# Ledger of designs, part 93: designed miniproteins, single chains

Each design is a single chain, and the fold is of that chain. pLDDT is the mean over its residues in the fold that is shown.

## One batch from the design tools (miniprotein)

Design m3232
Fold by ESMFold2-Fast:
Structure m3232 (fold): chain A 79 residues (1-79)
Amino acid sequence: SSKVATARQFFESAAKEFGLEVKEDAGITREQAQRILDLLAAGDYEGAKKLIEEIINTKGPMSEEPIVGNTAAEFLAAL
């Protein structure tokens, strides 16, 4: 329970909450993580899941940058 979640930590946790596995070569940017968080905030769980599935299939670096706002842990707890 960190007060600040990194893009990577949020992405891995959100993917697991939707029953999705993050591949070793899957990437996430801070912007992508923030977009997932915005969808969850809007109650668009289907859109959030589809975005996570799309990102899981994309190879790239995992961002360890912090996500803006106190909401990441709150929305993960609501999943």
Scores: mean pLDDT 70

Design m3233
Fold by ESMFold2-Fast:
Structure m3233 (fold): chain A 74 residues (1-74)
Amino acid sequence: SGDVILSGLEALEKYGTLTGYILDVQLTDEEEWHRVGVLAEIEENGETFFEVHFLDTGERRRVRAEDLLIRVHN
C-alpha cells in the first residue's frame, strides 16, 4: 500500500546517492527485510556495491547493488 520496491541501481539513479540513508532492504535470494544505514557507495571493476550497516545487529556488509532490493515507504 504505497510502498515502491527499487533495485539498488534504480534507487541510485532516482536519488543520486544513498549514502547516509536509512533503508529497508532485501537481498534477492532472501525473503527477509532488513533495516540498514548506507555507509558508502563503491565502484569496483564496473560493478556498484553498497557498504551497509545493519541497525539491529551492528553488522557491516558490502552488497552488490544488483543483489539488493530497496523498499521506499510512501
Scores: mean pLDDT 81

Design m3234
Fold by ESMFold2-Fast:
Structure m3234 (fold): chain A 84 residues (1-84)
Amino acid sequence: SMEDLKIAEKAKEKADKTLKEAKKLAEQGKIKEALFEVEIARGMVLIVRGVLKVAGASDEALKIVDEAIKKLDKYIAELKEKLK
């Protein structure tokens, strides 16, 4: 439904905003703080994905959320590498 797409798009927007804020923290050398923020955002997007899946959301809506999770996962991996 159109509502499912709107929920997915809002989740993507929140993830994108968190990534921008986390990148600013990382630029300041606050890598652990950046990682914490991105991991929280990932958890929230996973909850949204679960809710959409149970509600029978379209493949298009689920794809938007999955793409947001993929971006968060990529940045989490980059931040974890900086902490080694």
Scores: mean pLDDT 89

Design m3235
Fold by ESMFold2-Fast:
Structure m3235 (fold): chain A 94 residues (1-94)
Amino acid sequence: NLQQRIQQLRQQAQQSSGRDRARYLSYLGVLLSRQGRYDDARRYLTQAYRLGRDDPGIVATSSSSLSQIYRRQGNFDQSQRYDDIYRQSQRIAD
């Protein structure tokens, strides 16, 4: 179930470091965002972005998700910032 998956991802994030931790935090943030838990999602996605700056996939996922969350919360400046990061990550990856 979704609750078990969230707990598993939290455990995996706590037991990992660096890029692996960033990956688990990005998955956790996306799942929490789908549940409408935007403050929790934003916290984990911000950590994923910081830890996974050297991974284009993590940068793309975290920045895209953060842009959408900030837009939902009415913070258009932060939404635009993370959208710009997402678009830049696509140019570097291509």
Scores: mean pLDDT 86

Design m3236
Fold by ESMFold2-Fast:
Structure m3236 (fold): chain A 94 residues (1-94)
Amino acid sequence: SMLEEAIRKMEEVVNEAVARLEALGDDATAVLVRWLMREMIEGIREGKMTLEEAVEALRKALNSYVASDPSVSAEAKAVLEEMLKRLEEVVKET
């Protein structure tokens, strides 16, 4: 289905971002991103949220996290923003 294809692409985008965060030594941010995406994918599959709502919720959660934790590096912030932009692109293509 188009939905499962979109979920697959989103998982690939997130896995790439997680690998980049782990390479930066930011394991805490990597774990958070992986957990948030798992929750959102489950919500999408259960019909509790749309792809657009899931990506918006992820953006809000990560913006809150970055604002609350000054230890998040500029490099990690760039990885998160690139990930969010690519996820928004997957939503537009669905």
Scores: mean pLDDT 87

Design m3237
Fold by ESMFold2-Fast:
Structure m3237 (fold): chain A 95 residues (1-95)
Amino acid sequence: SAAEAERQTLREGLANLEKDLKLAEKKVKDPSITKQELEDILKGIEAAKPGLEAMRARAQELNDQDTLAQIAALEKRLKELKEKIKKKLEELEKE
């Protein structure tokens, strides 16, 4: 059914975002990370927001509380990563 297809799409989308986030978190922990790499990750986080909002809206429509909780957890991790990137960018820029 369309609802089953949508649930599968949401689960796959979230799994892909979590995988990408984990890779980005690992890259940001690397002390040799460049300003350009940090800026690219930050752009990636911003570019992911519309997709995450669309997934949230669809999860709300489906009344999928588990998916909504997973989205909230990902949003928190993205916010924390964004703050870490901003601090590193400030450190790499002029004091």
Scores: mean pLDDT 84

Design m3238
Fold by ESMFold2-Fast:
Structure m3238 (fold): chain A 71 residues (1-71)
Amino acid sequence: APPPFPQPGPVLSGKQTQLLLAVLAGDEDKVRELLESGADPTVSAGDGLNLYQLALKLGHERVAEIIKEAM
């Protein structure tokens, strides 16, 4: 099979998109489930913030703690 060609640039995969939405909603349980499913906690939130910074800015301390533990 031909080798995959890397596509540089910010892109939100399905799991990463769900993780971003869960962080925005402050849904701790969904964040845990998505990280356990292999979602990338280091993905950018799109506004120059990572998910950890976004959670802290929104006051979702537990979500931020979960994200940091996965990093």
Scores: mean pLDDT 73

Design m3239
Fold by ESMFold2-Fast:
Structure m3239 (fold): chain A 80 residues (1-80)
Amino acid sequence: MALELAGGLALLGKLSPEEALELGKQIVEQTKKQAQQIVQQLGEDGIAQAQQLIDQTNEELKKQTEELLKELEEKRRKLA
């Protein structure tokens, strides 16, 4: 599970913006499932770990998305 998540994030830089967004959605869904399992197994003690996992994944996806949007904006500017 963790290796699959890391592999997915690594692929974001090799995909088109549209493909990267689809992969990002799948990564978010996998992270939510992992977070739910952590909470189910550890109860309240797992909530902090689950939140940190979600936060780290969201920050990484946000940075990748912002870079892709910046590249698209620069290309649009050059075409205008």
Scores: mean pLDDT 67

Design m3240
Fold by ESMFold2-Fast:
Structure m3240 (fold): chain A 79 residues (1-79)
Amino acid sequence: MEELLEEARKHENLPEEERLRLMAELMLRAIPAAREEIRKNLTPEEQEEALKLLDEVEALLRRALETGDFEALRAALRA
């Protein structure tokens, strides 16, 4: 997440919609690494819950990129 925020800051002069799309794409690219960290650092019980959350986040990111509707993604990230 921190590296994704740094990349987003490099593009702070972009229109808001373009920044949101860039952030969603960068987050999607980070999902495989996040899954590996979960498998490596958490107990099997904690892994199941964390992986389900990642799967939901990936689905929201893909839907937002396909439809251009970032409201559901923003709501989920704030919750």
Scores: mean pLDDT 72

Design m3241
Fold by ESMFold2-Fast:
Structure m3241 (fold): chain A 60 residues (1-60)
Amino acid sequence: GAEEARRLALEWGLDEREAEGVARAAQSGGPGAAYTAGAEVGKLRGKEAGDEVRRLILSS
């Protein structure tokens, strides 16, 4: 869920603003939200981080 996504983002070294974005995407759910959040995290922290965020959101 959104809480897990926010916590994971902070553990990956994202700031509070970035982590809130990831949490919001997790709340929205669905492939589009997962893609957007994963792409943004991947751009900032690398492909593996983005892929993990996408998996977290898609796994429900």
Scores: mean pLDDT 71

Design m3242
Fold by ESMFold2-Fast:
Structure m3242 (fold): chain A 70 residues (1-70)
Amino acid sequence: MLEKIKELIPEIAKERAEALGRDGQKIEKEVTDAIKNGASISELIELLKKMGFSDYEVLEILLEATEKAK
């Protein structure tokens, strides 16, 4: 699960015009799956920040992913 998120880093780095656009939606799905499989929220925060997401973007992705993972 986390490996799929890491694989998206090069794509996110290239396309930074809209951080919560299509790339954010792709990341949200992988983050949701990772949470369902017991991934640490703190690990996901670090990973999303490495992809170039802002603190607010990371928070929004995690809130949506956590809700969908219930």
Scores: mean pLDDT 67

Design m3243
Fold by ESMFold2-Fast:
Structure m3243 (fold): chain A 65 residues (1-65)
Amino acid sequence: VTREVGEILYAMGVAVETGVSLKVSEENGKLHLSVTVRTAAQRDAMEAAAARAREVGLEATITDA
């Protein structure tokens, strides 16, 4: 839906700015964002984006490299 698309685009923008690869997948009609971070700055930025995604019903997973 429109809100989910907006938050996905926001998260992708943050990933591009921080040099992180973001993966978007779908399971049972629900979109899931997954990302691997290497630095504390990348983690902080992606956690903020993940929190916004979760507010609109998206799943988000962040792991350390």
Scores: mean pLDDT 79

Design m3244
Fold by ESMFold2-Fast:
Structure m3244 (fold): chain A 130 residues (1-130)
Amino acid sequence: LLEELVRLLEEGSRLVQELLKALREGAPPKEVARLAEEAARTFDEASRILEKLGFVESSELFREAARLFREAAREAREGNMEKATRLAGEAYRLFLEGLSLTSQDLENNYKQSNPDAVDRVNEVLRRFAN
């Protein structure tokens, strides 16, 4: 479970960075929709693992981020790019909050038993800190 969670957070973070770049560069709506939908699926899976690990608050944040990314994908497919960008921005804020809380939860619970997992999530978080 923990290794799956870390892989999902690394993959989801990469998708979020690609989505933000696509939005900044004016990528086609179809590409924006695809990236947002992939991010939504990844964070839905991460949310389920977080819930199984007992990290309910982190789980809820990622579930809500996934919902908003899915709505952003739908709006992008309909050509409503202003609304898609706003929803993606809202999802991004929840993603950062969820990632920060997950980093804290993992450090508090797994620092001694699984230091590699803690370090990898902290590296992901650092990529968005600047």
Scores: mean pLDDT 88

Design m3245
Fold by ESMFold2-Fast:
Structure m3245 (fold): chain A 90 residues (1-90)
Amino acid sequence: EVEELLKKLEEAEKDPSLSEVERLVIEGVYAVKEGKYEEALELFKKALELELEERLKKHPDTPEELVEEARERIEPLAEETVESLKKLLE
């Protein structure tokens, strides 16, 4: 299954229709597989920040307090994602 995941990641890198968020997530998973956990953390943080920005463009009236709370949750969520992938890819 890990070999199938790596093959899908290689195929996805060649797909020009992928969004920037999708590319960052793929690179993050690959970084975890390679043991580059700090790089994976930064990639997932960027992906979450882009997702938040896209959501805010659709909901420009979102209260500033909720935006700040969402931003504060980005790093913990990225850390949880890296930890979960470590367990799945071992």
Scores: mean pLDDT 74

Design m3246
Fold by ESMFold2-Fast:
Structure m3246 (fold): chain A 77 residues (1-77)
Amino acid sequence: VVPFEPIPEDLKQQLLDALTRLQRSVPDEGVRVALAVLISLVRKQMSKSEILETLKDMAEKVPEIKAGLQEIIDLME
């Protein structure tokens, strides 16, 4: 069972900054689009568990940024 847990505003801003920097550093357009989706999910104030599941799913689908996404996942744990 996964309880509903919102992300604190401070953590959300840190996540947005990290994701935006990662997106800007990536030359591949497809990867940039994937990161833009993650940024949108964080901005929507989705539950912590929903964002974590999405980050993990993206890390598996986008190996080029898997390490960067894992660092962001670790910030949420």
Scores: mean pLDDT 73

Design m3247
Fold by ESMFold2-Fast:
Structure m3247 (fold): chain A 75 residues (1-75)
Amino acid sequence: IPWEDLTPEEQATFRFFLNMRGEPVDSRPGEPPSARDEALYERHKEAFEELLKSLSVDRAEELAASPEAKPTKLP
């Protein structure tokens, strides 16, 4: 999944996901991703894709109920 296709909540989830894996991203919130961050995304893309699949289902259900989904179970 291209980085630009990720929602703000999915981008935040990716940063948090890598931090939980012990591989925090190099960029700060509001800063563009570094080459290292892109390499980390490629490395963990498969596991993150599984998480996004779960989030997409949950988010679709939340968006059907309200225009602004609040992440309640993001890792």
Scores: mean pLDDT 62

Design m3248
Fold by ESMFold2-Fast:
Structure m3248 (fold): chain A 95 residues (1-95)
Amino acid sequence: AVEKLREALRQGKVDEAAQLAKEIAETGSLDEIRAALDVFAEEGPKLSKEDQLKVLRAFGEGIDKRPKEERIEGAKLLVATALRIVGNQIEQELA
């Protein structure tokens, strides 16, 4: 699943990447979620800001379907990744 996400992101297949992100976040282990977010941190900055937000939203939707304890840990990982990617992109646009 994480390898397919990397391929989709590299090819600019945003809708496929979003579907894979949601699936990994919903059904994967916490380690798989970390790996998927690391892949998104590497490949995501090449996408438009709108497309990056679409994939981040999909991760959030998947995490929201998990048990409360796993949802909290998943949300922490997602927020940390989002702040690194989206925050830096916004700062570059304002500079």
Scores: mean pLDDT 78

Design m3249
Fold by ESMFold2-Fast:
Structure m3249 (fold): chain A 94 residues (1-94)
Amino acid sequence: EKKKKEEIKKRLRDMIEKGVSLEEFLDFLREVYGLDDESLELARKIYENPDDEKLREEFLKKLKEQGFSEEEAEFLLTAILALAEREKLKKEKE
């Protein structure tokens, strides 16, 4: 269902632009993308440690094991990193 995937990607981008809370973002990943608890825990750790390459690789691997494509897994990783960068910039300007 290509059209539904595009709509979901747009929703995710809108959430990042709005700077939603990590908890709201993780709830969206669980409910809409169907991420398991292990993948959600990795997403949280990546948000806290965006420069950790090992966490990024583990997250991509876990999503691929769940049946996500490489493009989908990389898109979700990029979304987590974008949310983390937004929060970092907010803290540095305060």
Scores: mean pLDDT 79

Design m3250
Fold by ESMFold2-Fast:
Structure m3250 (fold): chain A 86 residues (1-86)
Amino acid sequence: SLLEKAKEALEKYRELARELAEKDGSEESQKILEEAEKQAKEYVELGKKSKSVADQAAYYNAAAGVMQKARDELEERLKEKEEKEK
């Protein structure tokens, strides 16, 4: 279902973002992760309160998008760090 796919995407990007932030180890990476998790949590809470499956899926998909953006930012930061060490 759309809701199941949205929840799966959220967990996937959340896990990837956490792994990237841990690998980076910087205060900046931690701030990116914390802000993204805060925003994703707000969307998840709205999703849990929604009575419509379509609205639930939309909110979980929005949360997944927040975590995907954080993953992309953290991945770019690690790439730049690794390139400076070449």
Scores: mean pLDDT 85

Design m3251
Fold by ESMFold2-Fast:
Structure m3251 (fold): chain A 86 residues (1-86)
Amino acid sequence: MKLIKHIKGDVVSLVIEGEDAQELADEAVERAKEAGAEVKVVRDGNIVGITIKGPNAREIGEWTVELAKAKGAEVEEVKVKEGLPP
């Protein structure tokens, strides 16, 4: 399983790939909804993209990364500054 986390301001985007991707994604989505954050989920086979927006987004992203690491996943964290891509 592989997890890529992008942070841009108060928005966290997670891309999870692998057999356990759906389980990890479901836990992240449930926590985000409980926190009152806006959540968008996109599925493409064994890849799940999650976008979380709100003041709790960063905390949920960190929590999800810790769970992924505990499961032995490869984790990549990308911090993007505010603004449009070049």
Scores: mean pLDDT 76

Design m3252
Fold by ESMFold2-Fast:
Parts: C-alpha cells; structure tokens; sequence
Structure m3252 (fold): chain A 83 residues (1-83)
C-alpha cells in the first residue's frame, strides 16, 4: 500500500531526527537501538558484518557513528532531490 509506505517513511524520518537530537545532546544509544538501526539501514546479507562492526566499537563510537550516518543520509537525500 502506498499509504503504508508513506507512513513508514515519515515514521523513519521522525525517528532519525529524534535520534540525531539525542546524540547531539550527549546521549548514548542503547544496544537495542543500535541493533534496530543496523537492521533498518543494512541489507539482510550484510547485517551480521555490520553488527560485528558495532560490537568492536565503544558505546561512544557507536553513537557518533550512527549520528554521522544519519547526517550523511539526510545530506544525500537532499542532494538527490528532484521535481
């Protein structure tokens, strides 16, 4: 359903904005939030490697990595904007 896709896209954008604000305020993401982020942003075939990568990072590094990824994704979306 097109309405379901629009709703999910809007919910994802709102979630990303909230996460960015929390990290910018100095909050660290929970392990569950980090796993959920990887599952949303990584193809199934690459999720194991992505999760192992996160496991090798400190909580601070993980939170900063998520923030950087979200900022880069937003910038790419804006740069690819067309009529």
Amino acid sequence: SEEERRRLAQELRELHEKIKKRIAAGERLSEEEQIAFVERHTPEEEREEALEGLASMSAEERSLGVYEALVQEELLERLEEEE
Scores: mean pLDDT 72

Design m3253
Fold by ESMFold2-Fast:
Structure m3253 (fold): chain A 100 residues (1-100)
Amino acid sequence: MAAEEERRRREREEELERRLAELLANNDMEGIRELLREELATTPDPELRVGLLEALGQLALENEDYEELERVLEELLRRGAISEEQREEFLKKLEEWKKK
């Protein structure tokens, strides 16, 4: 890949972190969730997708939105964006969240 594309990837990651920090400072949980969903839809990076999935999971738990969490997880798992080991970890978290 061209160095320019790699530089753009790093810039996107930094921009995402800055936006998340701003939304977090404003306690805008809905805005954070929307931003994470958009990144999940567009990023080709499987490692980043796992991180975004964990963040969405934490936000869904805070908002008790288990239906949305389950939908997002199922979609990403179906696409094989995460490893089998990570898939098992997410399934365990889902069960724990449902218990609450």
Scores: mean pLDDT 68

Design m3254
Fold by ESMFold2-Fast:
Structure m3254 (fold): chain A 80 residues (1-80)
Amino acid sequence: MVEEIVRATTSEEYGHHVTRIISEVLRLAEKSLEEAEEYKKKILEELRRLGAPEDRIRAVERALDNALDHQKKHKGKLQE
């Protein structure tokens, strides 16, 4: 999954793989925001380990931060 983000040459390919990661982070956030934050850190570390460009790492971090911020603001509307 993260390797595919590094290899993605088109916005469509990149978007597909980032969306999958966002979905997993949001699933974890429904149970625990702490676990979702840990997963985010692991994804970013893996991207750095694989040599992803800094711009791509920053884009993924921003997407995940936006998703988590949205979940934090709307926690009262979640099933838990």
Scores: mean pLDDT 71

Design m3255
Fold by ESMFold2-Fast:
Structure m3255 (fold): chain A 114 residues (1-114)
Amino acid sequence: MAEEEAARREALAARQAELAAAAEEAAARGETEEARALAELARERGPEAAGRAALRRELALIEENGSLDRAIELARKHGLEKAARALELARESTDEERRLEWLAYARAEMDKAA
C-alpha cells in the first residue's frame, strides 16, 4: 500500500514538474499571463486540470499564430491521448475542413475530461 502511494506521489510530482517547465516555456515565449494562470491552476486543481487548460489556450492561439506542435506535446504529457491523436491528424491534414473537424474533436475530448 505505502509503495503504491509513493509511486503515485512520484508520478504526480513529475507531472507538476512538467507543468512548471511548460509555464517557463510559455513565459519565454512572452505568454506571461498564461504561465501565471497555469502555475495557479496546477497548485489549486492539480496537473490534469492545468494540462487541459493549457491545451484549450494553445488551441485558442492557433488562429492567432499558435503552434499545433505544442498542443500535441501538452496533450501527450498530460495523458490526453485521444486529443493528442486528433491534433496530430489535424496537423497532417491538407484539407482545411478536415483539419477543423479534428480540432473540434480534440476540444470535445478535453471538455469530456473536465
Scores: mean pLDDT 64

Design m3256
Fold by ESMFold2-Fast:
Structure m3256 (fold): chain A 99 residues (1-99)
Amino acid sequence: SDEDILELAKKLAELSNEELQELSKKLSPENREALLSMYQLIQALAAQYAKKNNIVLTPENGKELALKYIEENPEEVVKELKSIVSDEQLKKILKALKE
């Protein structure tokens, strides 16, 4: 669902690189690839938000900028993530994120 995709997007924005590595170990190779692709998209959204608002992207503000993009552009985020992940993959990845 769109709500599940937005929940996933927000969780991905908040993940550290170490947390991403630990979560990826819980997934099949196919779902791991999907997770990494979505994570790269979320990082790109932070960079896009920074550029549009004349903010310097730093390691410290990346999460905040990604979350702001998601909150301001929920329909675009849903569309982009649906191009990467199937409904079945989404459910598996969300389950891994919720532990």
Scores: mean pLDDT 83

Design m3257
Fold by ESMFold2-Fast:
Structure m3257 (fold): chain A 64 residues (1-64)
Amino acid sequence: SMEELLRLERELLGLILRLEEAGRHDAAQTAVKRMEEAGRLYKEGRIEEATELLRETIEWLRAL
């Protein structure tokens, strides 16, 4: 859903900012690229794939 996509995007953005502040620039850059990819999927109407990519990215970052 669009509401879920926006919630995950906001959560991921918060994690990216924390990574940058912690000097984890490589992880932050990877997350930004994944967020951009999710944005492309969304523009193509592939909302579920965009949502899944954001979830997987958040889970990956939390495992660091």
Scores: mean pLDDT 86

Design m3258
Fold by ESMFold2-Fast:
Structure m3258 (fold): chain A 100 residues (1-100)
Amino acid sequence: SLEEEAIERLKELIDKYKEGKISLDELERGVMATLVELVVRLLQQGASLEEIEAVVERITKEAIEYIKSLGLEDEEEIIKNVEKVRETVLELARALIAAR
């Protein structure tokens, strides 16, 4: 499913960050790109704003739980960045629905 693909992509990005392969800025951009692509694909499938918000909230919650499971020293900063991306993506989804 699109939700499962997005979750796996976010976990891959978090793992790359933990391994030092990408920066925090690259992680933030990757999370943003993953969630924006998901929102666009859900909109193309005729999903409602409520359905999109519910999916984004579930994916973000699972990503945060995964981050917490890894015991990272900068956990709070990473979670704050993920939550900021979530808020931006939800604002984008609301704007796209309102513009139709």
Scores: mean pLDDT 88

Design m3259
Fold by ESMFold2-Fast:
Structure m3259 (fold): chain A 103 residues (1-103)
Amino acid sequence: APPQSEVLLTPSPLLQRILEEVGVHAPTVTYSELLRALARYIREAGLAGPADQPFLIDTAGTLLGEFVGRDRLTIGELHEAIREKVLSGEIKGDASALDREIP
């Protein structure tokens, strides 16, 4: 397959620590790589909600909670938090291109 045009993101120091917890040490990540790493972090730390609410994430006392600034969020709210951090410059990347990857 031809190489996909993906948004390249430079993580904040806090986001880099989360990525390192799941074995990602690269200075930049694609949005897809970031989502995969965050999904692994959520799974490995046991932050996923009960089977009837699997899209709820309990982040209280975690690095992810520090990153998003809240104790509980949905997957949609996580996508929004990432977008807001790119727009604020906390995560460096092309926010306009990110709209293609976030629903």
Scores: mean pLDDT 73

Design m3260
Fold by ESMFold2-Fast:
Structure m3260 (fold): chain A 109 residues (1-109)
Amino acid sequence: MEELAKKAIELAKEQKNNFLVKAAEYALLAGDAEAVEHLLRAAEALAAKDYATAAEHAEEAARISEAKYAETGDEHARLAARYAAASAGYARAIAEGAIEDAEVEIEEL
């Protein structure tokens, strides 16, 4: 889990997706291995410019972390869910053509 979380964080940093970085950090703190695996897949999809797949995995990570929060009351799981949902929304907007990845990258640079 820790190695997968570190890889997800590094890939998310390379893609300049701070929402995904925070989601992976909080999922690791919550001990949520399933959410970490989906966040890694989301980060790998973002690196491949596969925004639809990235959105699907981030959406699944958000759902898993929300369920963990409901079960445990762990605030780290709640924060992981929120940041994963934000990352999913961003990737979905790019996939649907509502925003362009190039525009976001230019604004961040």
Scores: mean pLDDT 82

Design m3261
Fold by ESMFold2-Fast:
Structure m3261 (fold): chain A 63 residues (1-63)
Amino acid sequence: SRLLSKAEAEKYGVKYTDNTVIVELDDKVMAELYKAVSIASGSTNVEIKEKDGKYLVSYDEPV
């Protein structure tokens, strides 16, 4: 997995705020797991988007 830059996030149409984290994953099952863990941890606006054969999990961390 890797974190996306703001420019990459904007290119792929993913929301980006001061609290937004975007993780790139190769596997849909891992992306679904990241989504579930992020929701369980209190993160908001959790989304999965497929781009260029990768899975982007975006979420806003609790403030």
Scores: mean pLDDT 76

Design m3262
Fold by ESMFold2-Fast:
Structure m3262 (fold): chain A 77 residues (1-77)
Amino acid sequence: SEDELFEKAREAYKKGDYLTAYRIVKEILEKYPDSKRKEEIAKLFYKVAQAYRDRGLELKAKEVIEEIKKYFPDSKY
């Protein structure tokens, strides 16, 4: 379910597995495009971008931010 996928993404992020968190978020967006969790998903995606930036992966962080703008144009991120 969407709820199970979102929880798995949060757990991956908490463990520092940002790539897994990113991939699961992308899966949620593909399977549940009308998700009521759009703001929560955008926030988690933004946290992944910040984690990449903190590790010096600036280009990867920018790519994630552009995906947020594309999939969540109405979010504050």
Scores: mean pLDDT 81

Design m3263
Fold by ESMFold2-Fast:
Structure m3263 (fold): chain A 68 residues (1-68)
Amino acid sequence: KELEERAEKIAAGLRKALENPGKGEGGGASSKDPSLYDAVIEALRRVGASQETIDQVEQGKQYHIERE
């Protein structure tokens, strides 16, 4: 349960960063950086997140690739 909560916290943190990249500096760097998705996917796999959670993040990456 704790590991699953940690995985959700990581996903929530990433989502928050994507939603508000410009709050401090307007970095926007991660908005077009697929490596951000890779890092999250790897972290989720390490904490034992469910396949569905991993698939959701992977879908985000595929969505980004499709547009590019």
Scores: mean pLDDT 61

Design m3264
Fold by ESMFold2-Fast:
Parts: structure tokens; C-alpha cells; sequence
Structure m3264 (fold): chain A 90 residues (1-90)
């Protein structure tokens, strides 16, 4: 179901963003790892590109605002959770 796919995608985003911050990956490295992990999880390509764009934009915003790793993680996850809620409401 879409609900199960979105829940799985959110878990993958949380794991990849946390790992990227811990290992000090670039935005591009984090987004590439995210695309790979979402494909492995069976997420449709259209949803992969939606999440990749959202994570990329959020990470770039966090760098511009000079946020801490903890603040960056919260910003990215909050934005992704809102996007998931909007997709489920349709």
C-alpha cells in the first residue's frame, strides 16, 4: 500500500540522513546514498525523486543557516514527515 511504502521511505530517510551527518557526507553523497537505499527498499522512482529533492533542499538550507547536525536532522525529518502527511491526505 502507499501507506506502507511511505512509512518504509521515511525510515530509510531517517537512517541515511543520520548516517550522512555522522560520517560528514556532502549533500550529493547523502542524496546519492538515499536514492540507492530507497530503490533497494522498493520505493517507486517518482517518490524517490520527490524525497531526494526535499532532502537535498533541506540540507542546503541547513548549510546556509549554519545549523548544527542535530538541528539539521530535525529540519530534514520535519519537512519529510510533512510531505508524507500531505501525500497520505490525498
Amino acid sequence: SLEEQLARALEVVEEVVREGLEKKWSVDETVEALRRRLREAGIPEELIETFAALVSQSLLLSKEQKLSDEETFKLVLDRVRRAVAQLLAQ
Scores: mean pLDDT 88

Design m3265
Fold by ESMFold2-Fast:
Structure m3265 (fold): chain A 74 residues (1-74)
Amino acid sequence: SEEERIENLRYALKLLGVSDELIEKFLAGDGSVLPEIMRESKVPPYELVRIITLADLGVPKEELEKAVKEARGE
């Protein structure tokens, strides 16, 4: 559902260390915050795009956690 998709995106961005303010602006459709999200996430842009795509597709939170750890070399 749309609600589950939004919750999953919020969860993934929180795992990446993105601030609540930037997350809510992004979820509201403000693409202008993307450079700030990239700066705060501390992962390469291609990994950020991959993680956001996985979250949008509704993969389990455990898979999102694994993807974030792999992107950070953890």
Scores: mean pLDDT 83

